# Designed miniproteins, single chains, continued (5), part 74

Each design is a single chain, and the fold is of that chain. pLDDT is the mean over its residues in the fold that is shown.

## One batch from the design tools (miniprotein)

Design m18549
Fold by ESMFold2-Fast:
Structure m18549 (fold): chain A 72 residues (1-72)
Amino acid sequence: MDETIEEILELIKKGGKGAAEKVAELINKLSDEELERLAERLKEYKDSGTLLAAMTLLDPERRKFLLEKLFG
């Protein structure tokens, strides 16, 4: 569902207190197909501090997948 992806991107753009935690929560709820679509959109935000902080809070498999897609 692209609505959740857009919410994640808005949180990354706005930042602020709790943004990283909310981003991680939403990413952990995504299907594998939604996670693939999110990874393509996140390539434009690789320098986001909020994204990098959220990555530390992800499930290990989802973190590994996103790290490989964005930085591999």
Scores: mean pLDDT 82

Design m18550
Fold by ESMFold2-Fast:
Structure m18550 (fold): chain A 81 residues (1-81)
Amino acid sequence: SLEELVERIVKLLEKETGIKLDLDGLLEVKDKIKEFLDENKDGKISDEEIERFIKSFEDALGVELSEEVKEEIKKIIRETL
């Protein structure tokens, strides 16, 4: 579900970065995930599309995620879709 996807990604980000997201940060994360899913609603999402999403997400949050975290995000997205 979307709710599970958002929850898992937020938890992973907070764990990896040590930053607790406030309400505004949580809403930004939810909006970006929703937008990404809406853009890819009618088809299977490619690995390249997921990588592009992760890069956009890193840029928007001002963080650089480890390779392990990026792979976990890909897994979470694949499990949800």
Scores: mean pLDDT 73

Design m18551
Fold by ESMFold2-Fast:
Structure m18551 (fold): chain A 69 residues (1-69)
Amino acid sequence: MVLSSAQLTRLTTQVLEQVPEASTLPNETLREEIQDVALTLRSFGVPDSVLEQKTIEFAVTIIQLDLQR
């Protein structure tokens, strides 16, 4: 896994603060989406020092899109 459990918990909280409607999704689904975003960004060469910040930016966008299904 790209993110630790502690990092994933913090980022999940930040997503829920920015997208309150995401609370309708199972917590496991949110955690999986956040991990997938982090893995994708790391595969594009995003440095670990900015990975959390970039992950939150993209995860918020992706989760908002998923909620429109």
Scores: mean pLDDT 78

Design m18552
Fold by ESMFold2-Fast:
Structure m18552 (fold): chain A 61 residues (1-61)
Amino acid sequence: SVQEATEDARKLGRDAGLNEDQIQQVVDAVNTYYRQNPSANITDVEREQVISAIVRHYQNS
């Protein structure tokens, strides 16, 4: 679910050492992705990969 994805995004961002502003940006990006892809049959693995890619982007910013 979107709520589970946002919780995972916060946890992964925090574990990756992102600050609160960066974590919020990751959460916003995840929410945007799910809003634009409401019919997407996203697996748990795909969800983790998407969140990890976004987190990595902010780590290098």
Scores: mean pLDDT 73

Design m18553
Fold by ESMFold2-Fast:
Structure m18553 (fold): chain A 82 residues (1-82)
Amino acid sequence: RGRGLTALLMGHYALKQAEELGDDIEGAAKLVRDVASYARALGLHEIAKLFEEAADKVRQAKSGEEAINIIREAIQKAWELI
């Protein structure tokens, strides 16, 4: 209990930082990977997998706006796993 909320707070923090990075797609992908690693360390394997997949999608994004939308969708899906 509470560990899922902590992972989601980290996800929202990563989203805010990614918005400040603009078109730095690789930087945004790294932030999402860091959230996935943190979730994995907390034993939240489904949430970790979701953010790992999101990081891969962010790396394929054609713009910062697309990357931000991918991160928002991942956070929304993570809320359904809690």
Scores: mean pLDDT 82

Design m18554
Fold by ESMFold2-Fast:
Structure m18554 (fold): chain A 70 residues (1-70)
Amino acid sequence: APPVTERVDVVLPRAFLERETGLAVRSEEEAARALETLLRRLMPGAEVRVTEVTRFDEDRVEALVEVTRP
């Protein structure tokens, strides 16, 4: 079967992302890396890439993510 790529909007609390990954989330770049880390743990068979961080503030992270399954 051909690989399937899905685009997903993700919204989660910054504190949750930091707690689950153990990574500091102080910038959009750190948020993207932490989110990719979390999603790879949840979906170990999938390729995960954050394409855009659409919102980053003290309370939450919102991002567009591409998930590709083999």
Scores: mean pLDDT 83

Design m18555
Fold by ESMFold2-Fast:
Structure m18555 (fold): chain A 58 residues (1-58)
Amino acid sequence: GPLWDRSVELHRRSRELREQGRRALSRGDTVTGERLFSEADVLYDESARLGLEALRAS
């Protein structure tokens, strides 16, 4: 359903941002790395919330 599809999309985007953050840190770009990890955490939390709502709707 749409809630589950959105949850999966946000989870994928969160993982990609986390990978970009790791690369930034490996280059010594701590400011960019911290920002990307913060953005990834926001998307991960949103994904988890939508996933739980999708399960409740099923």
Scores: mean pLDDT 88

Design m18556
Fold by ESMFold2-Fast:
Structure m18556 (fold): chain A 79 residues (1-79)
Amino acid sequence: ASYTVLFSAAATRQRFSQATYNAAEQAIKQKSASLTPGPQGVPFEVEEYGETKTCLAELVVDAATQTATVTAIHCGKAV
């Protein structure tokens, strides 16, 4: 079953591009079968402007309501 992915006010305030938020949502949905209730991190990659960034979405999963709320996103530079 697909989880409903929500972004917290704090995550939205980080002002990432729509492509970054879309990549986070798709990565979380792709891992929906392996998500456990409570706080966890989902790594993902996003390609923008010809560059690939490795990111981590911090989220809280409520399996009873099938919701995953992203609380923060962290992106690093590829080394």
Scores: mean pLDDT 78

Design m18557
Fold by ESMFold2-Fast:
Structure m18557 (fold): chain A 99 residues (1-99)
Amino acid sequence: HMLPLDPSVLSKEEIALWKFIEAVRQGKYDEALKYLDEIEKLRKEKPLSKGQRATLAILGLHLGSASAVDALINNFDDETVDQLLKEVREILEKKKKEA
């Protein structure tokens, strides 16, 4: 009934990222994959901010992504963020099959 964060102060990209993180936290990997698709779609019009990229790298570390370490070392460049998102997708698809 109470929102953990006020969505009215967030951009569409931030709302998608927040929902993605919450789905991962709750083990709802099907839902997380849907929000990951939305993040990829939104990235085509507007690149992720440095803060959003850092949040994805931290989440990737939590999921055991080696690409998350590369993203942190390379200051979240587009190539390392692309690899991070690919590896996170693979991890989530694997967790979905194991759930």
Scores: mean pLDDT 75

Design m18558
Fold by ESMFold2-Fast:
Structure m18558 (fold): chain A 69 residues (1-69)
Amino acid sequence: SEKVVALAEQVVADQIAKMEAQRAAYIAAGKLQQARAIDLAIENLKDMFEKILKEKNWDMLKSIAKRLK
């Protein structure tokens, strides 16, 4: 259902925001290799989520949506 997709999208967006905050902290600490690793992880997360949406993997979407606090 569209509601499950919206909840899963919110969980993924919240996770990306947390990862972006970690990246900013690594940059501030001069840990540029760790910051780059976060950029790659964000890209991989976005690609994975787009594939889940395209394939309509409802079991995975429901699992992700359940992580919403």
Scores: mean pLDDT 84

Design m18559
Fold by ESMFold2-Fast:
Structure m18559 (fold): chain A 80 residues (1-80)
Amino acid sequence: SAREERLLLEATIGLLIMRAWVEGAPQELIDRIRRVGEGIVRLVEEGRLELAREALEVLLRGAREGKLEEGVERAEELLR
């Protein structure tokens, strides 16, 4: 359901923010992750699922590869 998908997405972004905070990311980067997450949620609400998936994938890949800032930048580009 749309509600369950939104909750899972919000939980995923929340865990990413927590991980970034624990790893010592600057507040500016944490704020950017939050805004990217809000943008992805909005795309899901608008039915733009393919773009939402791509934005989430580049963000999560960046986090996984230790290139979180690059992942955030790529997600921000997709949300423009």
Scores: mean pLDDT 85

Design m18560
Fold by ESMFold2-Fast:
Structure m18560 (fold): chain A 80 residues (1-80)
Amino acid sequence: MQEKIDAEYQGALAAAATPLDRELVERLYELFKKYGVKEVSLELPPVTSDADAEAWRRAAVAHLDSLIEQYKKEEEEKKK
């Protein structure tokens, strides 16, 4: 599983067309690799234009940042 995550991360980075795409890939990699998240689903409306695509990417980055913060707080609360 971990090697597959690394391979997908490298492939996604190579395919990233914008800085926001790269940020999405980096947040997903942190969630999968560091926090052991198995799957992330973004429940956002379908993208129908380039303007919607950029807004979607920004919303997705913000959503992933929120998830990462939640997992960080859970780790800190456990303080092992």
Scores: mean pLDDT 70

Design m18561
Fold by ESMFold2-Fast:
Structure m18561 (fold): chain A 74 residues (1-74)
Amino acid sequence: SMEEVEKMVAGFEKLLQSILDSDQPAEVKKAYAERFLAWLKREAAKLFDPESYEYLARRLEELLARFHAELDAQ
């Protein structure tokens, strides 16, 4: 459902913010975020139909791209 998609998006966004706020080197933050995204995509593939999964995966990848840009901005 769209509600479950939005919950996963919101959960990942909160996780990324927690990583940004942590006192870790940028490379460690990137590695952790990428590893978590891979896990989340695998879990989502079990729960969603292909169309909903593709939409969710795109939203999660957009959040990760924003996270990388924010880290690269200092």
Scores: mean pLDDT 87

Design m18562
Fold by ESMFold2-Fast:
Structure m18562 (fold): chain A 87 residues (1-87)
Amino acid sequence: MSAAAAYAAGRGLGALAKEGGATVTVSGNTVTVTTSDDGAAEGAAITVAATLEDSGGATYTIDGNTITITLTGSAAATAAFIAGINA
């Protein structure tokens, strides 16, 4: 996964959090997304997680409204994704 693509994906999660659709917590290489509903916000968060997984940059699990993303890409891609969330 490229750092630019990781940053763009992180911006999507950060925007969702700023809109009040989710709470995003970063701990090391693990990003936990708790969505406000089972609808559009959860779908948007899952779309980001699936896009990262398809690129080999992450794996994810879903437990109700909580999506746990484990970043498995390069250190640069991981840093870019986290920077995108915080932008």
Scores: mean pLDDT 78

Design m18563
Fold by ESMFold2-Fast:
Structure m18563 (fold): chain A 55 residues (1-55)
Amino acid sequence: MRERLIELVERIAETLSPEGQAQLQPYLNALRAATDEEKIREYAQKAVLTAGRAL
């Protein structure tokens, strides 16, 4: 699950402006470091919400 979510967030980042990518990067890094399923879901949701606001 974590690897698929990382891939999804990375793909979303590629569609954003450099400023949007910079805002998304902390959540992507947190998602890569997370081992707990609840934290993985939390950071993935925050990344998606951040990307949506940057669009």
Scores: mean pLDDT 75

Design m18564
Fold by ESMFold2-Fast:
Structure m18564 (fold): chain A 98 residues (1-98)
Amino acid sequence: SFEDFMKELLEKFRKDLRAATSLDEIVEVFKKYIEEIKKNIKDEDEQLRAISHLLRVLGEILDEKLAGLTPEQRAAARARFRKEVIKLLSEYFKAKPV
């Protein structure tokens, strides 16, 4: 089922994100899971729902990883990461070239 698939996917995603040691590795993990969603879920609305769950988990784990930083360092890291995520989502969910 979709719910069982998503539960297993999100548990694996959390583990992979926690194992990542850099922002670049976090971006690569996120990219890998977007590709897994697109491969296994054919309905575009379900893909977007699945991606929204990835983004929620990503935010939670990023907050955990940034907890030891100063407020200024956290803001800078979040801004950089947001830019990369927006770019990646634009690349994967561009329905038409125009």
Scores: mean pLDDT 80

Design m18565
Fold by ESMFold2-Fast:
Structure m18565 (fold): chain A 56 residues (1-56)
Amino acid sequence: ALAEAQRLRDLADRILEGGKVAAEAWSPEDGKGILENVEKLAARYRAQADALEAAA
């Protein structure tokens, strides 16, 4: 459980980092959409990690 929670947090951080790099490479309008989607995805993984830690 804890190892999986840590993995999900690491994955969320990596996704957010990659999304920021991608957003800077694209036009401001396209980059905004990429960043919004990446932030939502990262938030979902962090929420799953929080749920796993709470259940442990």
Scores: mean pLDDT 79

Design m18566
Fold by ESMFold2-Fast:
Structure m18566 (fold): chain A 80 residues (1-80)
Amino acid sequence: MTPEERAEEIMRYAQEAFNYAKEGDIEKAKEYIEKMAELAPEKREEIKELGEKGIEYIKEGDDDLGASLFMEAAELGVRA
């Protein structure tokens, strides 16, 4: 996997996690956060923490803050 392909995959997983969290499918959202973390093992724990926090904000109705946290997780993964 090239660095560019990895970055695209991480960004895709972040978008899928957001979409599933917004639809209320929390198990699928967590699955995509885990897939994102697997592509960036050096930042795995930080990505998972940001993703879980993003899910909680979406559950509370703060989609904008939830999306921001998923994007922060993706940026950490891309830069890892």
Scores: mean pLDDT 85

Design m18567
Fold by ESMFold2-Fast:
Structure m18567 (fold): chain A 78 residues (1-78)
Amino acid sequence: SVAELAALEDELLEELRPELEPLLAKAQAGELTDAEKREYLELIRRGLEELLARATDPEVKAELQEGIARIEAEIAAL
């Protein structure tokens, strides 16, 4: 369900917060390099893969798989 996806995303964001905060701060300052953009996308991809492993709802799994594919396409475009 959408509620399951939201709960999993919130839990993952708590876990990733220390790694994401510095990258988000640089992005807001306009200082994010292409290498740091790649690091950010790789971190998000890893997080989505972890959520996919924990998801039980088939609709949530499908949404996470689409999310992973989109992030992989963005990484490939860098």
Scores: mean pLDDT 78

Design m18568
Fold by ESMFold2-Fast:
Structure m18568 (fold): chain A 93 residues (1-93)
Amino acid sequence: DKLLTPEQKEKVIKAYEKLAEEMRKIFRDPASLAEIDKWLERVKKIETTNDVKVLILELKSVEEFFRKLGADDLAEVAEETRKTLEEILKEVE
């Protein structure tokens, strides 16, 4: 496991904040909004390349879930978030 730089952490967080904002436009009930906020707080606590690998696996599941719902725009944002994380991982490793 390698430690992420502050710049790499910010890039991950920013990508997830964009995805969360798009999800909040669709999932507007208080329970869903609370879960999105908890998800973002977890992402803000990342420290290592292994944390990024876990997030990439979770994003693949999220992308598939949105595609099954017919939420293609959300699936595309999830895919772009995943690609951003994969690029960071390649830069560190």
Scores: mean pLDDT 85

Design m18569
Fold by ESMFold2-Fast:
Structure m18569 (fold): chain A 63 residues (1-63)
Amino acid sequence: SSLQQQAQDLINQGRQNGVDQSVIDSAWQVFQNAVQTSQTLPSSASQIVLDSALQNLRDSINS
């Protein structure tokens, strides 16, 4: 999905920018948990969960 591609790009950018691997691993696990949760939800609720997870991932990588 487009959101999954954005998440992969953020992780790759974080690695290139020298973000600690532990931060990357934690942020990625949180994002993947949100993806799993989103698969059990209707499309509109799924989108909200994924948008929030992507924002949290972005904040973690860019902090």
Scores: mean pLDDT 82

Design m18570
Fold by ESMFold2-Fast:
Structure m18570 (fold): chain A 69 residues (1-69)
Amino acid sequence: MEVEKLRKEAEELRKKGDEIYKTSSAEAQRLYDAGDRARAARVYLDGSMKRTELETKARELEQKAEELE
């Protein structure tokens, strides 16, 4: 039960990270196409950083779930 809860939480964090990456990538591409390449790079980097933070937390939860098994 606890293991399943941790894995579900980790999966939700990964999904949220993927969604943030998708939306920031689309916005960055839009800005790049509009000629604002510097802003596009910043938006992409910000989204990538947020995704990485969520992935790191998800991995910690997955490791905790594995330790409980």
Scores: mean pLDDT 83

Design m18571
Fold by ESMFold2-Fast:
Structure m18571 (fold): chain A 80 residues (1-80)
Amino acid sequence: SEGDEAAQAFVQALLAEDTEAAVRAFRRLIELGEIERYLPALLTALSQLTSAAVKAALRALLPEIEDERVRALLEEALDR
């Protein structure tokens, strides 16, 4: 599915520290309304992320997430 492809692309982008690819994949998951479905995998991948630039770029997208609980969990993961 497009969600599976976007989630996989996101994880790969985080491992590669590719900010543009990470932003594109994350935005696609938001557009599909599927962030919650992939949340455990996304939180696991974010726990391994050390790049300040990638974290900052992803934080800028958090206001696009309408689910307050999901947004808060992702915000905590990006800030620790």
Scores: mean pLDDT 85

Design m18572
Fold by ESMFold2-Fast:
Structure m18572 (fold): chain A 113 residues (1-113)
Amino acid sequence: MIRVKELNIHIRVDGKRARVRAELKFEADDKFDAEQLEGIVALIVGVTNAVYKRVDGVRVVELRIEIDEETGVLRVEVVLEAPSGEAALKAALDIANRLAKLVEGEVKITIEL
């Protein structure tokens, strides 16, 4: 089973949009087998569910997920559009809080306005 040990999140707000960049560092078992692959898929599903929780007036414009299985890193980039910069920031922080629930280790959040 995959354990996420570190999460680094950078949130940038520009006008009515927020960009959330997250890097999740996970421990993979030494065995590359079906169980490890199922763990990676479960993590991707968990991330997708954290991003796509619907809030009125907030739209996911872009979602990119990249996985580097060899180094144990999953990278997520989300662009949100909201009615205001404040609403965009709130939606980005809500996503960050949901992603943090996937992590058993250190969480770092950086906000740029």
Scores: mean pLDDT 78

Design m18573
Fold by ESMFold2-Fast:
Structure m18573 (fold): chain A 83 residues (1-83)
Amino acid sequence: MTLEERRAFVARQLARGEFSPELAEALRWLNEERPESLPYPALKLAVKLGIATPEQREELEELEKKWEEVLESTEKMVEELRK
């Protein structure tokens, strides 16, 4: 498979929410060739599979923390509007 074919495969599998051995292999290959090309869902899966770099793991932790803060802020805003 070409790099573009692997990226398309990963994007399709992630959009479906499916985990497969083929997806794990494709993620490992993409991470080795172009770590910067991993989208957020692929980065999360790469960390879970133990194939992510320390920098990628730190980036995921920061993104998840910021996302959690945004969700909490949005939820509180919605609750305030119901007063």
Scores: mean pLDDT 66

Design m18574
Fold by ESMFold2-Fast:
Structure m18574 (fold): chain A 66 residues (1-66)
Amino acid sequence: SDEQLNLLAEALFHQGQRAEELGLLERARDLYTEALRLLAQSSNPDPALVAETQAALARVTAELEA
């Protein structure tokens, strides 16, 4: 369900934030990427969660390319 997709994506987003705090940037990238894939499959994604996850993914990807 859309509700379950949003809840799982939110959990993955928070796991990504924890990975960033620990300096595990590749893990954070993978978690944010997975969260966005789930949100893209929802017919009613949480727009704030989408925006925050996109920003977080862009940030860690830029760090990994530096």
Scores: mean pLDDT 89

Design m18575
Fold by ESMFold2-Fast:
Structure m18575 (fold): chain A 94 residues (1-94)
Amino acid sequence: MTVSAPSSVVAGQKTTITVTGTAPPGAEVRVFVLDENGQILGEGTTTADADGSFTVDIDLVAPSEPGTLLVVALARVDGRLVGVGVKTVTVNAA
């Protein structure tokens, strides 16, 4: 499984993080955006295409302080975990 996300977001801004990647074809892909304390800031779910590609848009408000977000993507087929992807996103000062 692969995961791609924007390299950075601006602190305190409402934004959309577009997460793209590859998973097994037809897998349910659930994506979480977590802050440095492990709080879920946003979540999205999609299905991987027949070629294994996926895209999901996650709306969130970035933390007010500079730091790092963690994007975690989980792929499942028939309820079974078949892939995990992780990507970091930098929160830049406004």
Scores: mean pLDDT 84

Design m18576
Fold by ESMFold2-Fast:
Structure m18576 (fold): chain A 65 residues (1-65)
Amino acid sequence: MAEMESFEAKAKEQLRNAVQLKLEGRTEYAEGMIAQVLADASRRASNKVTSRLASYLEQLLADQS
């Protein structure tokens, strides 16, 4: 439980940083970071955690529009 919660929190922080980098024009680096976070979630976590991270990413992108 605690390990998954810590992972999800850190993944969300990485997604926030990636969205910020994308806004700064570092699109390829940002997309690589997003892909790495989601791949790591898929590898280490349940589909439920991966789904929550994907939803959080959508929320971050919507917040910039």
Scores: mean pLDDT 76

Design m18577
Fold by ESMFold2-Fast:
Structure m18577 (fold): chain A 80 residues (1-80)
Amino acid sequence: MSDEELLKKLKEEMEKKLAEIEAEEDPLKVAKLAQETRLKFLEVYEKIKDPEIKEEALKLYKEYSEKMNKIIEELKEKAE
């Protein structure tokens, strides 16, 4: 698999995980999905050899991580 194919699949997986998180109402399940997304990112990131594509993967992860963390915080606030 090429580095570009790895990046494309990572983006698709992150979009899928974000949609699952947005549909989930249990903060513990959301936290688990976010952790699974992080682990998948790390596995793909370590396989990428091109430094430019690695930077794009990091940028994508940061953007999705911020969105996921916001959802987790909003769910925690509602649970109070």
Scores: mean pLDDT 79

Design m18578
Fold by ESMFold2-Fast:
Structure m18578 (fold): chain A 62 residues (1-62)
Amino acid sequence: MVKATPVQARICSCLAEHGPSTVKEIAEKLGLSESSVLEILKKMEEEGDVVKLPNGKYDLKQ
Protein backbone atom coordinates (compact mmCIF):
# COMPACT_ATOMS: atom_id res chain seq x y z
CA MET A 1 0.00 0.00 0.00
CA VAL A 2 1.43 3.37 -1.06
CA LYS A 3 -1.30 5.54 0.50
CA ALA A 4 -4.96 5.43 1.53
CA THR A 5 -7.53 7.53 -0.30
CA PRO A 6 -9.38 10.11 1.86
CA VAL A 7 -12.45 7.82 1.94
CA GLN A 8 -10.37 4.77 2.98
CA ALA A 9 -8.87 6.85 5.82
CA ARG A 10 -12.37 7.89 6.98
CA ILE A 11 -13.55 4.24 6.92
CA CYS A 12 -10.50 3.18 8.98
CA SER A 13 -11.23 5.95 11.53
CA CYS A 14 -14.90 4.93 11.71
CA LEU A 15 -14.01 1.27 12.35
CA ALA A 16 -11.34 2.26 14.91
CA GLU A 17 -13.86 4.39 16.86
CA HIS A 18 -16.95 2.16 16.59
CA GLY A 19 -15.54 -1.35 16.06
CA PRO A 20 -17.01 -3.90 13.62
CA SER A 21 -19.68 -2.29 11.41
CA THR A 22 -21.92 -3.29 8.52
CA VAL A 23 -21.74 -1.62 5.09
CA LYS A 24 -25.03 0.15 5.95
CA GLU A 25 -23.71 1.45 9.30
CA ILE A 26 -20.52 2.80 7.68
CA ALA A 27 -22.51 4.40 4.84
CA GLU A 28 -24.89 6.11 7.31
CA LYS A 29 -22.03 7.36 9.52
CA LEU A 30 -19.98 8.73 6.59
CA GLY A 31 -22.92 10.01 4.48
CA LEU A 32 -22.02 7.75 1.54
CA SER A 33 -24.06 5.28 -0.49
CA GLU A 34 -23.93 1.60 0.52
CA SER A 35 -22.66 0.69 -2.98
CA SER A 36 -19.73 3.14 -2.73
CA VAL A 37 -18.80 1.88 0.75
CA LEU A 38 -19.02 -1.77 -0.38
CA GLU A 39 -16.70 -1.13 -3.36
CA ILE A 40 -14.14 0.64 -1.14
CA LEU A 41 -14.37 -2.05 1.57
CA LYS A 42 -13.75 -4.79 -1.03
CA LYS A 43 -10.67 -2.90 -2.25
CA MET A 44 -9.44 -2.47 1.34
CA GLU A 45 -10.06 -6.19 2.04
CA GLU A 46 -7.95 -7.10 -1.03
CA GLU A 47 -5.19 -4.79 0.29
CA GLY A 48 -5.41 -6.45 3.74
CA ASP A 49 -6.61 -3.32 5.58
CA VAL A 50 -9.99 -4.77 6.63
CA VAL A 51 -11.61 -8.18 7.10
CA LYS A 52 -15.19 -9.34 6.60
CA LEU A 53 -16.48 -11.15 9.67
CA PRO A 54 -18.86 -14.18 9.49
CA ASN A 55 -21.75 -11.98 10.70
CA GLY A 56 -21.36 -9.68 7.65
CA LYS A 57 -19.59 -6.88 9.53
CA TYR A 58 -16.23 -5.40 8.57
CA ASP A 59 -13.39 -4.61 10.96
CA LEU A 60 -9.78 -3.44 10.79
CA LYS A 61 -7.27 -6.26 10.24
CA GLN A 62 -5.63 -6.50 13.65
Scores: mean pLDDT 77

Design m18579
Fold by ESMFold2-Fast:
Structure m18579 (fold): chain A 72 residues (1-72)
Amino acid sequence: REGTVTVLSKTGDTAKVYDTATGKTGEALLVPGSRYALVKYDDGSGAFVNLHDKLASDLKVGDTVPATVTPV
């Protein structure tokens, strides 16, 4: 699903995010050197996230970026 991902907090390769495609908040593992993140939501579900136009390592707290979210 298409949506946006908002970065709420970031520590190294881990970020707390909110995504509009699912309406959920979760913990994202940012894949270094890629546009990919793996999210585990607060409800225990997961998603694979493909970031548009930005590398995962370049995400900063407060960023809202377009993404394709694929539930797993």
Scores: mean pLDDT 82

Design m18580
Fold by ESMFold2-Fast:
Structure m18580 (fold): chain A 56 residues (1-56)
Amino acid sequence: RRPLSPEQLRTLARALGISPSTLSRLLKRGSSPREIGRVAGVSPEKVRALLDALTA
């Protein structure tokens, strides 16, 4: 459980095409990359790759 910075959250939300508030809500409830991908309309692999890129 690693919290993203507010800047990382905004960057990821923009890359996924969803609002930062929607992404924040999904992360708060412990949503998996699959669930985030379903909401954003992208593959779970894409969500994981974007998360890894921001935390690497």
Scores: mean pLDDT 76

Design m18581
Fold by ESMFold2-Fast:
Structure m18581 (fold): chain A 86 residues (1-86)
Amino acid sequence: SSDDARRLARGIVGMIRNGMPIDTIVQGLYTYLQRRFSQMSSRDQALQFAGLLRSELDRLLDGLISDDDRQRILNAIDDALQSIWG
């Protein structure tokens, strides 16, 4: 749901603010999303969730971390989606 996507995005921001390494966040997000997307009923549902999460993270991470680190986190969403749904 949109609320689940926003909650996950806020959780990631909290991890960054608590000093969790970006590599750890990227790996954790990828693993979590692989499981999440595999449990969804359709590719369209996964695409909608991924789009909402990407938009929320792009907004929240702007100015908080480097553009390179932000892109790595966003890429983890797309990589997880690709790994489950092709």
Scores: mean pLDDT 88

Design m18582
Fold by ESMFold2-Fast:
Structure m18582 (fold): chain A 71 residues (1-71)
Amino acid sequence: TKAQEVIAKGDAEIARLLAEGAPLDTIRAVVDKFRKELEKVLKEQGYPNAKEIADRIGEGRLVAAERARAA
């Protein structure tokens, strides 16, 4: 689905930025953009909890990225 494609693309971009040593602010901006794009796609596909789903997925990615940078 489009939602799965957005998730895969977001995960790949976050992983690439982490590997490249990008600043945490850059990663936060990418996670915010990814979350908004996912919310939009889910709403367009008729998911009733689009915002909650996108927020939860984005939060998980951000926490993981922050931990990777703090180590």
Scores: mean pLDDT 82

Design m18583
Fold by ESMFold2-Fast:
Structure m18583 (fold): chain A 71 residues (1-71)
Amino acid sequence: APLSLAEQIAANKIASAITDATGKHVADLSPEEIRAIADANRDALIAATGLSDAALDAVVDRLVAGVAAEQ
């Protein structure tokens, strides 16, 4: 299913947070690097986005799928 508007906004916030932490665009990161960074920052990302653990995982999965399609 497509992401809701709130989940799309959260995906943009997560992508920006990863870029700020790594100095790299998310498209230049591997799926494993994106997941590792998101997992390491899980509590902070949940606090910033208001997502549940399951919703955060779904947003990260969509971000990873988008990056894999661009690479």
Scores: mean pLDDT 75

Design m18584
Fold by ESMFold2-Fast:
Structure m18584 (fold): chain A 79 residues (1-79)
Amino acid sequence: MVSAAEATARLAAEVQQLVDTLHLSPATIARLQAIRAQIAATTDPQQRLRLAGEMSLLVAEELGDQEAVERIRAIMAKA
């Protein structure tokens, strides 16, 4: 079974790869900062996973990366 902590770590790695590799709009960066603040304030592993998934999907959708969207949805579905 994939734990919520492992799924959250995978989603965080996916977002970091997209941030480091691809250029993001200022609006997307601002939304990512807001979600990161919510993750930092949350002690619930399941809520952290949901927020990390929302953050990852936001980046993938903004970039039109359908393969990344499908990967992120698959990670979330197994958590």
Scores: mean pLDDT 72

Design m18585
Fold by ESMFold2-Fast:
Structure m18585 (fold): chain A 82 residues (1-82)
Amino acid sequence: NELLDRIREALLGLGLSEEQADEIAELAAKLSEEEQHLLAAALDNLAELGREAAIKGLENILKQDVSEGLKEVIRKILEALK
């Protein structure tokens, strides 16, 4: 799945280990295609801005009315980044 590969590469770019990126990509595989696309786009943008900006951006997404599945994935990413 090309979206999951994009998510994994963006996570690696943010400094996650291969094991962390694989675990998060597996969780993201349970999201809807729309949610996977939104996550991939958000992570691509945040990876360009760096780790500190990525943490702030992901924390802001958690404040929005998003699905529990997407919140779980984002919490896992934040746990790995902090």
Scores: mean pLDDT 82

